# Designed miniproteins, single chains, continued (3): the designs that were tried, part 11

Each design is a single chain, and the fold is of that chain. pLDDT is the mean over its residues in the fold that is shown.

## One batch from the design tools (miniprotein)

Design m8351
Fold by ESMFold2-Fast:
Structure m8351 (fold): chain A 70 residues (1-70)
Amino acid sequence: MEETLQEAIEAIKNKDFDKLKEIIRRILQTATPEERQRFFDAIAEALSKLPKEEAEKIRNYIQDVIKELE
């Protein structure tokens, strides 16, 4: 989990949406509900440090990816 979380935070910082989508898919397929919650909580924390407009854009992208995969 720690390595996957680091990759996701780096993808967010780098605006690498393709990498972020792949990481989210991996989490949704392999993580326990508790690990999934910790992952998205940590992502929310990372997004809180970005400008509001940028954070909202990334949050909407993540939500769309989750809906596509579930």
Scores: mean pLDDT 79

Design m8352
Fold by ESMFold2-Fast:
Formats: structure tokens, sequence, C-alpha cells
Structure m8352 (fold): chain A 82 residues (1-82)
């Protein structure tokens, strides 16, 4: 659970907030390599859904905070299954 949560947070910070891998790593207290791995897994998930990462997160921007949290939970569950 913790690893999948870190991957989802890393992808969110880089793609939604425009932070660099180094800034995201520092904020989450993880290595830049862990951030990179998280984004790679999120990219794989987006491809499996037939979406780009930008499209996946763009859809989440139109959601309520609660709906966005539910979407993140689905993503975490997928990453845990990898």
Amino acid sequence: MEKALQYAKAAHLVLKEGKSYAETAKELGISPQTVRNGIAKMTELAKSLGLSLEEMFSTALDLSEEEAQEAEEIVKKFIESL
C-alpha cells in the first residue's frame, strides 16, 4: 500500500503540479528513481486505459476532490497488482 501510494503521489505532483522529479522526490522523502518508477507505472496504467497521462489527470481535474481521491485509490490498487 505505501509504495503504491508514493507512486500515485509522485505522478500527481509531476503531472498535475508540474514539479520536477528531484523536487517531487524531496517533497515525498523518496529517491528520484522511485519518482521515475512511479510515473512509469502510471504511464503503463494510462496506456492500458487507452489514455495519455495528461488525459487521465485532465479528467481528474473536472472531478470533485472526493471523486479525484476515488480515482487515485483505483490507480493505487492497479499499481499494487503489478
Scores: mean pLDDT 65

Design m8353
Fold by ESMFold2-Fast:
Structure m8353 (fold): chain A 74 residues (1-74)
Amino acid sequence: MLSQEQAVTMLRRFADWALAEVADASPEEQRRVRDAVLAYIREAAAQHQIPEAVLEELVAEVERRFDALIARAE
C-alpha cells in the first residue's frame, strides 16, 4: 500500500505524463484530458486516504498547469 506522500507523488507523475502526452494536441483534446486527469486524481485520493486540503492543493496545481498549456495552444 502506498503512503499518502507516495500516492501524491505518483499522481503528480501521472499528471506530468499526461501534460507531456498532450503538449502538442489541440486545445479541445487538452481540456478533455485535463478533466479526465482531475477526475482520476479525485477518485484515487479516496483510496489512498489523501486529506481534503492536500487533494484541493493538488487539484488546483494540476488545473493551473493544464490551463497554462491550453492558453499557449490557443
Scores: mean pLDDT 82

Design m8354
Fold by ESMFold2-Fast:
Structure m8354 (fold): chain A 71 residues (1-71)
Amino acid sequence: DDREKGEKGARAGAASAGAPEAEEAGRLGWQLTYENGPVGTKEAGEGAGKGAYEATGSERAGIAAWGLAQL
């Protein structure tokens, strides 16, 4: 379940970084996988990272989203 996987990633990111940016990055990763359908790990990571950076303005959030997409 892409929705459940993304939510799990968001929570893990928040727990690891202790920052709102990490949680938002996970949410964006969930949105990418849920709305765009099946994607490869590389494509998911690149898209999630770019989306998180564009939405939050944080390079840290982008890196977190890329990592979470590989979980």
Scores: mean pLDDT 58

Design m8355
Fold by ESMFold2-Fast:
Structure m8355 (fold): chain A 65 residues (1-65)
Amino acid sequence: MKAIAEEIGRMIYVIGETGEEVRLRRVDGEDVFEVLAKTEEELKRLQKIGKEIEEKTGLKVRAVL
């Protein structure tokens, strides 16, 4: 769906600007987009973005340090 693609594109764009690593991981039988943060401040920022994407698209996004 266009709306889902736009939110995913926003996440990838933001992550690309900061040089963060993105990977797809399977957790409890569900696909989860995992984003690696380099600092605790980036972790907080990525957690906020991940929640926004999850709320709008229903996709699971997890930020880790």
Scores: mean pLDDT 62

Design m8356
Fold by ESMFold2-Fast:
Structure m8356 (fold): chain A 89 residues (1-89)
Amino acid sequence: SLKEEIEKIQEEIKKEIAALHENLDTTSEEEIEKLALKILKKELEMIINTELTEEEKKEIIKKLEEIKKEYPKPEIIELIDKTIEELEK
């Protein structure tokens, strides 16, 4: 159950980022990046504030690393890296 919930969160983060980039013709690329980062930050804050076991943290970290590979933008990488650092405490 929890693995399914983590996967849903990961997919929702990906979809939100992708959806924002689809509107490049209506919004500047910089504004789209800012919106994507705000949405991603909100989702990651939910993950950080969830009480997780060590095994669950490891699985989330692996999923976050996958997101970094699929969306290798510096701002996204930095945000995910900070989240992983918080989870590894």
Scores: mean pLDDT 69

Design m8357
Fold by ESMFold2-Fast:
Structure m8357 (fold): chain A 67 residues (1-67)
Amino acid sequence: SEIEKKIKEMLEKEVERLQAEFDRYLAEHPDLTPEEIERLKAEFEKRVEQLKKSYENMLKIIKDLKK
């Protein structure tokens, strides 16, 4: 459906935005230690996972409304 496609596209764009922001932050902070970078990567991955789950929940609600 158009709505499901739009939600998936919004998720993809938001993930791309977060990735670009993360990459920019690392580039602008070359003084970060390997431990700090590892922590930031873990937090970034957790944020992306939470975002994906939120969008999956939206898709489930929309599919349920079509029944």
Scores: mean pLDDT 82

Design m8358
Fold by ESMFold2-Fast:
Structure m8358 (fold): chain A 56 residues (1-56)
Amino acid sequence: SKEEAERAYKGGYELGKASPSMTPEQAAQMGRLMGGGGEVGEAAARGGKEGAIEAS
């Protein structure tokens, strides 16, 4: 759902931001796995990538 995707994005973002040793690509992959794939996983991946970029 949209709400699940929004929560997944925020979760991924915080994960990426808190993990400055990860590349944006690694943060995206981790977010995708944690989100369980599909739409929710893709939202988490986008969040992770953007969070990691901001942490850099």
Scores: mean pLDDT 78

Design m8359
Fold by ESMFold2-Fast:
Structure m8359 (fold): chain A 79 residues (1-79)
Amino acid sequence: LTEEQRKIIEEARERARKEAEKVLEEGTEEEKEKAIKTLEEDAKRAVEVAEPELGREAAEELSRAAEEVAKEFREKLKE
């Protein structure tokens, strides 16, 4: 990965984490579930959306980063 691709992936991970944390702290149970579901759907589409701009390797890494954030928040929802 290039330095620029790596930055894009990390920024996307941080944005997803920040938004999900906000909902988990302030949202209703329905809002929390919806936010996590949105993260899971975004992760599935990340390769399709990012591949034309980032290339397949970087798009796959972006998808993995999004899946990791979604998994972390799914686990937090259980608490």
Scores: mean pLDDT 74

Design m8360
Fold by ESMFold2-Fast:
Structure m8360 (fold): chain A 114 residues (1-114)
Amino acid sequence: SPLEEKARQILELLKEGIKKAEEYVKNGDYDKAIAILRQTLLEAIKLANEIYSDPRATPEQRALVEEIIKLLSEALEELQKAYKDPNFSKEEIVKLGLEKMKEVIEAVERLLAA
């Protein structure tokens, strides 16, 4: 369906964001890596909200998208908490962000397969 295609676009966006962040990490540019992870999560939330507000969305599709928005928002919150925590280095913040985004991808893929 067109809404499933939009959900796949979210997965592609998250995967591309991870790749870009990993490229910044290779160059030692942790600030840019954190920025791209944050931007990617925010853009994914925007796309998910576009699916949620689509008048063609069924109640079941809206429930799935609400769960995706929740997972994305939790990942963003955890990344922001780590960024404010003096016990986290920027390198550790990037590592946490990458791990959380990969968890979100796996969860979204599991939900789409269900």
Scores: mean pLDDT 84

Design m8361
Fold by ESMFold2-Fast:
Structure m8361 (fold): chain A 79 residues (1-79)
Amino acid sequence: SMMEKMKKEIKEKLQKRVTEELDKIPMDVLNAMPLAERQALAIEAVKNSTKKLIDEEKDEKKRKMIKEVGDEMIAKVKA
């Protein structure tokens, strides 16, 4: 369906931006981080990427979907 395609596109865009944000941190710094700090950074990266994607989107329904996908990604980091 068009909704499933749209959610997949949003998820892929968010995953790419989150990966790019985390890749800015040196590998030695990441390897030295406690799990809790690494999770906090991942959550922050998801929140920041979600906010930016929402700010770039003009469609209110798509903004809601972006927020929902972002919230789901945060929940997965906490699990």
Scores: mean pLDDT 82

Design m8362
Fold by ESMFold2-Fast:
Structure m8362 (fold): chain A 79 residues (1-79)
Amino acid sequence: GLEEFKRFLEESLRAAKEVGLRTVEEIRKRYEEMLKNGDTSEEAVKVEKAYNGVEAARLAVKTDTPYKPLAQEVLKELE
């Protein structure tokens, strides 16, 4: 539901902040490097969580649902 989505986005933003990633571009680049290098560290888990949040937000902004405003706030914070 909407509350679960909000919590998921909040956890993803927290993960991004904990690993020092501030923008969508930084999160994507770090995730791509992580996959290429086979990184499975605790930092890699947080990077994946941040990346999943960004991808979910990008999908949600294409919808006319209550998820769209939450997704827009997340993407704007990571601008």
Scores: mean pLDDT 82

Design m8363
Fold by ESMFold2-Fast:
Structure m8363 (fold): chain A 74 residues (1-74)
Amino acid sequence: DDQRVQHTIDAAQQAYDSAYKSAKKSLDEGKSEKEAFDEALKSAQKVVDEKGADLVDPEDIAKSAVKKVLEEKK
């Protein structure tokens, strides 16, 4: 039980880091918020799939990552 919870947390953190990096790169390259979200979602989904983390929502992670990058650019 605890190991599954820890696996989910670790997968969520890795998905977020990947999504954040993708969102930051896209926005730094002058892409739109939608394009940044699409790239972040793709990155988060890849991590979720590779880790088998069914409890992690890649869309929520991608949204959080894009929001964080935009807040840091203000």
Scores: mean pLDDT 82

Design m8364
Fold by ESMFold2-Fast:
Structure m8364 (fold): chain A 81 residues (1-81)
Amino acid sequence: SLEEIEEHAKRLIVELLDLVDELTAGNPEKRAQAIELVRETAKEMVEIIDEGIRNKESVEEIKKRLEEVKRRTLERIQELV
């Protein structure tokens, strides 16, 4: 369902924000940069959900794409720290 996909995306964003807090502790400039990466990730996740629904992708296919985007964002955050 759309609700299940949206809840999954929210969980992934919360996980990224928690990691940002941990990895950028004591560095407000790096924290601000990492938060901007999470914001762009949230926008990309909305687009993935919209595209997936339009293309009649399964819940599992959409979730997999969301997890891939989270993984790439985490890698970018880790390179920032």
Scores: mean pLDDT 88

Design m8365
Fold by ESMFold2-Fast:
Structure m8365 (fold): chain A 77 residues (1-77)
Amino acid sequence: LADELVEALRNRDAERLRELLLQLDPETRMGDESFEFLAENGGLLSDAELARLRELVAAGRGREAVDFAGMTLASRS
């Protein structure tokens, strides 16, 4: 699951991201725009940031993983 999420981010696959995040949080209220944003910008995450994302997903903290990725990308110029 964690490796699959990282690959979906690298491959810019918004549909796969939606599928994987629904497995972690079936009640997620993320819209299509949020999944597209993560898919489009996920390639900008460093290896260390991807490792943290993988850690959060593996721990079942999918919502925090999404928040971490979004906050990290939003902090860039």
Scores: mean pLDDT 71

Design m8366
Fold by ESMFold2-Fast:
Structure m8366 (fold): chain A 70 residues (1-70)
Amino acid sequence: STAEKLNKYADELVAKLKTLSLDQLREEARRLIDEMGGVAEQHRRVLDRTDDKNMVIALIVSLSVLKKVG
């Protein structure tokens, strides 16, 4: 199913992102936000308010899934 494929994609992405530093994760999140524009405005606001590595990972996963389904 589409849900199973997206869940697998998200799990694999999380595993890869966990190997990156917070600075690398923030740069990747900014890149995705800039690429996606207005649909990522709330993600940009969350990124501006957090220094939690797990929150930035969740943000990148959310953006990446949105990009695949949108």
Scores: mean pLDDT 85

Design m8367
Fold by ESMFold2-Fast:
Structure m8367 (fold): chain A 75 residues (1-75)
Amino acid sequence: SNLDQARQLLDEMKKIYDDALAANTPEAIEAASKQMEALGKQLREVAKNLPPRDQAIVLFSLTVEMSGMYLLKRR
């Protein structure tokens, strides 16, 4: 389902973030940031096909993940 695809993309984004945080190198963080931007774009497209409530929850979760990466990159 579209919801399962959205959840899978969010899980992939979280794993990328966690791996970058664990590696704690500028190179890993920069690579993760670029991957997160690409996955975030895919997630926004998938979210368009979801009911309004599920779309709102998914987009909120995306905002949280992207904010975490932004803060990690600023260190």
Scores: mean pLDDT 86

Design m8368
Fold by ESMFold2-Fast:
Order: structure tokens, then C-alpha cells, then sequence
Structure m8368 (fold): chain A 56 residues (1-56)
């Protein structure tokens, strides 16, 4: 179980690399959102997920 946003982002990245269609789609979406890479987008998303877990 990932304990940091960085670990969660790394796990998500590994999962998406197994699916080239999702990887490409998410990379394009990250760039549209102003992120330099999918890795940066997933890190930002992972931080939000950890915040939501504290509120739940």
C-alpha cells in the first residue's frame, strides 16, 4: 500500500505503462492541464487522493 503521494504516483504510472492507450491518453490530458509530464499530473492527483482520505 503506497504511503506517500510519490509512491502512489509511481504505482499508477507502472499500471498505465501496461496499457499504451491509457498512457497516451493520460499524457495528453496532463499536458492540456499544464503539466510537463504524466508523472507530475499523477503526483498532483495523488496528493489530492491523500487529502481526501484524511477527510473521509
Amino acid sequence: TPQTPEELAEEMLKEYKEDPELYEKLTARAKEMGFASLEEYLLSLSEDIFKLQELS
Scores: mean pLDDT 77

Design m8369
Fold by ESMFold2-Fast:
Structure m8369 (fold): chain A 85 residues (1-85)
Amino acid sequence: MTTRVTIYISGAKASDVAAALKGVKGVRSIIADEVNNTLYLLVDDDFDPEAVVKAIKDAGGRIERVVSSDEELEERLTELAKRYF
């Protein structure tokens, strides 16, 4: 199934971070909101949460908050963000 993930970022532009995420396995679509510095992702079951967190960090970004309808994925991304930032 596909899941929606909203990531609130700082430290880098949402568009620059979105470009870095294009190569991440399991990311089906990315919408960058420059005004709110927010990323809207559609991800599949092949998605690697750690690869996304690393790509955001490598792009100079920081994860401020994660929201998803999948509570386990939201928790996993939040814990990874605490570990990497």
Scores: mean pLDDT 81

Design m8370
Fold by ESMFold2-Fast:
Structure m8370 (fold): chain A 79 residues (1-79)
Amino acid sequence: MAAPLPADALTPEGRARFAAAVRAGANRVLDGADVDAVLAELEAEIARLAAEGLLRPEAVPQAVAVARDALAEAAALAA
């Protein structure tokens, strides 16, 4: 289980975008989407957040771990 993102890892805008992207990805996995494909899309969005300064670059691995954990939970519920 991934540790939660630190409060200072994301700007308020970055936090809203990250939360929305993870929720949309989890919903797609619940609807039968491939978890690895959805995770790749989330990794691209996380990289974009870091490039735009909305996420601290050092927090990227933790953000990916949080997204992976959320998608794994959705996949378990979809089965």
Scores: mean pLDDT 83

Design m8371
Fold by ESMFold2-Fast:
Structure m8371 (fold): chain A 80 residues (1-80)
Amino acid sequence: SSLTQQGRQLQQQGDQYFNQGDYQQAIQLYTQSATLYLQSGDYSGASDALGNLSAVYARMGDNVTAVKYLQQSRQLRRLS
């Protein structure tokens, strides 16, 4: 769907910001990506985006939030 394609583009933009160390922009883009994937029923895409959110928060030292997103990512992967 167009929502799945938009979700993928936002995830790719999030990857660029994450690689550049712009964690706040990466969080915003991955969050928007996850929302679009969920709206389109793409649980695999949403799982990937939430996994990326977990990685960003872990890199920032926010392990509590990182674990939360990792658990959500794994739950969605089981639904896909």
Scores: mean pLDDT 91

Design m8372
Fold by ESMFold2-Fast:
Structure m8372 (fold): chain A 60 residues (1-60)
Amino acid sequence: LTPEEKEKIVEETRRTIAHLVANGVDEETARSASAYSIADNEGVDPRELGELLGVEVRAP
């Protein structure tokens, strides 16, 4: 992915996190679930996405 596409994915992830939190999901779960879901759909590393978001994305 280009830097521009990565930035768009980051914004999509942030919006998904905000939406989940607004619906009662806790922030840690929302961050991890959104990062993994979007990263998998877009073909990027969820850890790299977490770094771009400036947040911790937990893996097992």
Scores: mean pLDDT 73

Design m8373
Fold by ESMFold2-Fast:
Order: structure tokens, then sequence, then C-alpha cells
Structure m8373 (fold): chain A 57 residues (1-57)
């Protein structure tokens, strides 16, 4: 699904930044469990989350 593709890309971008899920979640203002679910494609990655990651790159 699109959510799975987005989640995989989000995980790859996080790993490139050398961030743990906990660290990335804090920077994004979300819970670590929410980020984990996004990376697994269980929930949609909101545009604001993608934009915040793009700003960190």
Amino acid sequence: SIAEIQGKKLREEREKLGLSQREAARLLGISQSTLSRMERGEIEVPPEVSAKFAKLL
C-alpha cells in the first residue's frame, strides 16, 4: 500500500539521520509508538511529518 511505501521511506530517512525511533518521535512531536506504526505502514504518514523530516535533511 501507499502507507507501507511512505513508512519505509520515513524509516530510511530516519536511519540516514542516525536517529532512533524515540529521538525522531521527540523531534516530530509524536509518540514513539505512533512513529513505529507509521514506519510499519499501519497508519498514514501525515504531510506535516514528512515536511518536518525533509527540514532535518
Scores: mean pLDDT 81

Design m8374
Fold by ESMFold2-Fast:
Structure m8374 (fold): chain A 94 residues (1-94)
Amino acid sequence: SLADEARAALAELGRLAAASGDAELVALHKQLTELTDRMLAERPTAEEVAEFRALAERILRLLSRVLDGASARQALDTLVRLVTAMNELVRRMS
């Protein structure tokens, strides 16, 4: 399911964040996970969708600065998969 794809992508992003040792990336991943859990539990609000996009953009900007090239590419690919799954879920639930 799209929810399972989103959770798998979050878990992978979390592993990369933890491996980076960057406190900001770890904190942003935690915030994104908590928000995603709220959005999957109930129909997402417009405010939650906006917050999700803002958090994803903040993570995107941070990835290239805190991760090595190969890990940054993996994290970017993982974030794209997460955003794609969540956008499709929001589209189907709206």
Scores: mean pLDDT 85

Design m8375
Fold by ESMFold2-Fast:
Structure m8375 (fold): chain A 72 residues (1-72)
Amino acid sequence: SRQDILDRGLLELERVADASPLKDDPEFQKKVAETATRLVELSDDPNATEEEVEQTLKEGIKELREIEEKLL
């Protein structure tokens, strides 16, 4: 279900964020929060697909890695 993918995705996002050397960086924290918000918004959209939830998570994690590359 979308809820199961969302719950798994939010847990993965939390793990990625917590393991990052930038976990306390404001720019990084803002991107984590923005990604989590997008996932929740997709969960509330009855027309959103499970594939859109998974793609949003992948893109969010990619953006977090780009912030790490920029700031490290």
Scores: mean pLDDT 81

Design m8376
Fold by ESMFold2-Fast:
Structure m8376 (fold): chain A 83 residues (1-83)
Amino acid sequence: EEIKKKVEELRKKAEEYRTEADRLEQQGNDLITEAKRLEKEDPSKKEEAEELRNQGNYLFNQAIVKRDEAEKLEKEAEELEKK
């Protein structure tokens, strides 16, 4: 029962991290897409496009970190449940 509670806590945390990663990835994707469109459709906005691209890449990196953390928590939960 104690193990079940810990497994659920870990999986809940992993799910939160995955949800956060999904949001960050979606935001990053939107920014990169917007930057690409600005660069193509309005050359006068090139500086703004570059800034959006930098922000998008930063969010992608944060999403990767969150996904890695979620995977680690899920593996820990699997190991505990296996016992």
Scores: mean pLDDT 84

Design m8377
Fold by ESMFold2-Fast:
Structure m8377 (fold): chain A 93 residues (1-93)
Amino acid sequence: SKSEKLKALAELLEIFLENVKKARKIYSQEEVVENVEEFFKKLLETLSTVVNEEDLKKIEKLIKEAIEALKKGDWEKFEKKVKELIDFLLELS
């Protein structure tokens, strides 16, 4: 169901956030950003088949703000935006 997919994606985002925290200790900022961008690209492709256009636009904005924060080295803002995305997906489920 849509609800089960959204909950599973929220759980994957929680795991992803913890993996990014670890990756930052061993990989360059450029490599971390590239991997994060690829993950979010695949996430958006999946979500485009599950959510309506208005919800997708909000998700895209949160993802863009998260990536911009990460590129600036603002980890606290990146984490906050990823958590906002997780909460939004759970609310939609």
Scores: mean pLDDT 90

Design m8378
Fold by ESMFold2-Fast:
Structure m8378 (fold): chain A 82 residues (1-82)
Amino acid sequence: MKSFVELTVKSVKEGIKEAEKLAKQGKYKEAALELEIAIGMGHIALSVAKLIGASPEDIKKIQDAIDEAKAVLEKIKKKAKE
């Protein structure tokens, strides 16, 4: 369970880093798509973690990573309008 949770969190954070690189290049639409994919994959992993009986703390780690990706997505969407 720990290895699955840590790999999931790392994968979501990798998506955030990729999106931030794209945003720095002015590729806001590609950055937003990358984050939406990472968020979707995070939700699938959250469902799997609940199904396999992961601890509330491990579930929270995945949820926190999803929330971080959502916050970055909102910021990128706002910059694209400015």
Scores: mean pLDDT 83

Design m8379
Fold by ESMFold2-Fast:
Structure m8379 (fold): chain A 83 residues (1-83)
Amino acid sequence: SMMEELRQKGRELTEEIIKELKERAEELLKNGPEEERAHAAAAFAAIMEGDDAAAAEHFRKLAELEEDEETRRLLEAMAESFE
């Protein structure tokens, strides 16, 4: 599951943060703009493949496209966790 992958890859994240990031990611994949959904899908594909560097790059691209400051900060934190 995404939460299990985030626990393995985001070593500095607490369980509360992991749960919040999972919920925000699921919301983005369902309701986000097409370009943002594409990068979100690519980021999670990279996580599933164990490609932390690719996951970080895609989360950084999502942060650049995100207009909501709170969500942008979460995406930036996620990218840093995979570096």
Scores: mean pLDDT 68

Design m8380
Fold by ESMFold2-Fast:
Structure m8380 (fold): chain A 85 residues (1-85)
Amino acid sequence: SAARRRAAETIHAELEKLRPRWEATLDKLRAQVEATDLSEEQREEMLRYLELIERLLAEDDPERQLDLLLEALGVSEEEVLAEIE
């Protein structure tokens, strides 16, 4: 839909603005997770979040980025589009 396309393009544009900032901090965040005395379960959860961010930054298709964000947030496309208008 046109609404889906606009939402995807908007999210993509915002992620592209954040890209240099996230890329600069991902390695530092990963090192902090490794250096922190966390349980194995907590470490795995933190690493999953970092992997999600890396996947979002590696994706160049705006609609696939939208799908990844919706999956991560546990919300449907229709819920997000209804919140916008």
Scores: mean pLDDT 73

Design m8381
Fold by ESMFold2-Fast:
Structure m8381 (fold): chain A 81 residues (1-81)
Amino acid sequence: LESASEEVKKAAEEARKLIDEALSLSSTDPEKQAAANEKLDEAIDLRLRGGGAAAEGNDEEALKYYEEAKRLAEEALELMK
């Protein structure tokens, strides 16, 4: 990530924090927990893809992956409230 733009680095860190926060929580509702787990698995995959794009210097693609990862992590957090 050293060659990535500041915007990409910020999005990557925000996605990481949201994923970590969601992973630290659990729902008492098994359906919500299952839905949250699916969203978190996708968010983790998207964050890894964003890292790959950033490493290749594709800041636009990296931002799209990180923003989608953030969205899914936020949705997982809402399910675990």
Scores: mean pLDDT 81

Design m8382
Fold by ESMFold2-Fast:
Structure m8382 (fold): chain A 57 residues (1-57)
Amino acid sequence: MRSAVEHYESSEEVSPLDVILVLQETKPPGWEERVAAIQRALSAAGAEALAVRYPRA
């Protein structure tokens, strides 16, 4: 490979995955439904839910 030039601004903006991670870390009341809502929003937008690291209730 010569030079892989692929710069994205995803790090500059808060991604829905970052929110999911925060919810998993803090586990506030209702964190499971917050995560589920984010995943549904991603699916509705045509984006498939990515890595999921939390158990189902």
Scores: mean pLDDT 55

Design m8383
Fold by ESMFold2-Fast:
Structure m8383 (fold): chain A 61 residues (1-61)
Amino acid sequence: ALSPEQQAIVDETAAIMRADGVPESTIERIVEEARQSKASLAELRQFLAVVRAQAAWRRAA
């Protein structure tokens, strides 16, 4: 199970991916992988930063 802090980062990451047009099945898979892998707060924050950068790049194109 994720901590409330980890869950908040996962929820924000999922919201950005959803806004960027990522399919729900892909978002669901990524969220499940994060829960299974015992991803740290630092790892989740790094992934969020990558997702934000990709979303910004797609919106700029």
Scores: mean pLDDT 76

Design m8384
Fold by ESMFold2-Fast:
Structure m8384 (fold): chain A 115 residues (1-115)
Amino acid sequence: MRVGVLIIDDSRYNLLIARKALEEAGFHNIEELLAPERINREELEELLRRMAERHDVVVVLMDKSLEKDLEEIEEIGRRVAEEYGVEYYLIVFDPLNVAELEKALEEVRAIRNRP
């Protein structure tokens, strides 16, 4: 199963933390979206479409700080996943909270290792 991960965060530092943790966990199909104020719908949709063409599953890891954009991110992700016939998961976490970061990584591993 081909799994792609998109990290969405308002901080480049938080993106680097999450990316490093994923790479150390053996994930290399990682895209990043920096959203310092609000999510750009067109950029998000284009990234998700590109990922859906290459993967069987798309996982979005979203920083909790982007909670205002949660409904919009979820709607776009579900719509793109349905259009491409791929599985979609949205995981909300705090990259600066070690327990939340570890839990998010465990969820991504569980998705990858599903029978």
Scores: mean pLDDT 86

Design m8385
Fold by ESMFold2-Fast:
Structure m8385 (fold): chain A 98 residues (1-98)
Amino acid sequence: GAAPSPEIAEALRRGLREAAELAKDPLTRKALLNAAEAAGESRVLAEASLTMAAMAAYIAGDERSLRAALILADAAANAKTAEEVEAAVAEAKAILEG
């Protein structure tokens, strides 16, 4: 299949790296960084990494990381523009910051 849009891929990479800096849980941080690396090659792999982060947060009872990971997973799967990615990243960062 075609590579992701360069604009969407860059917005995901930047936003996921920024979200990782706010993540306190090491597993969530690693999953966000893995998703950022995947975003340039495959949105499906980015979504998968973020879904795994959401599952880990759910098991741990970390509601903030769960909500942030689900928002970012949806953006990785479904965002049509860089602006949609940036909006999702801003929402996820606000949740992680409290």
Scores: mean pLDDT 83

Design m8386
Fold by ESMFold2-Fast:
Structure m8386 (fold): chain A 56 residues (1-56)
Amino acid sequence: LAEYNKEVDEILKQAVEEVLGKKDLTPEEAWELYYNSDEETQKKIDEKVDELWKAK
């Protein structure tokens, strides 16, 4: 259960870092950036998250 939350946070962090060109984000920072992004940027992050989930 804790393991699942960690994986979700890591995947979102990586997706946000790649889409926005950021590095060394905390999971909290990644979630904040995601929710503060426009719809187009959120879709790009969602696509990256899906890609990373499939690679797992």
Scores: mean pLDDT 77

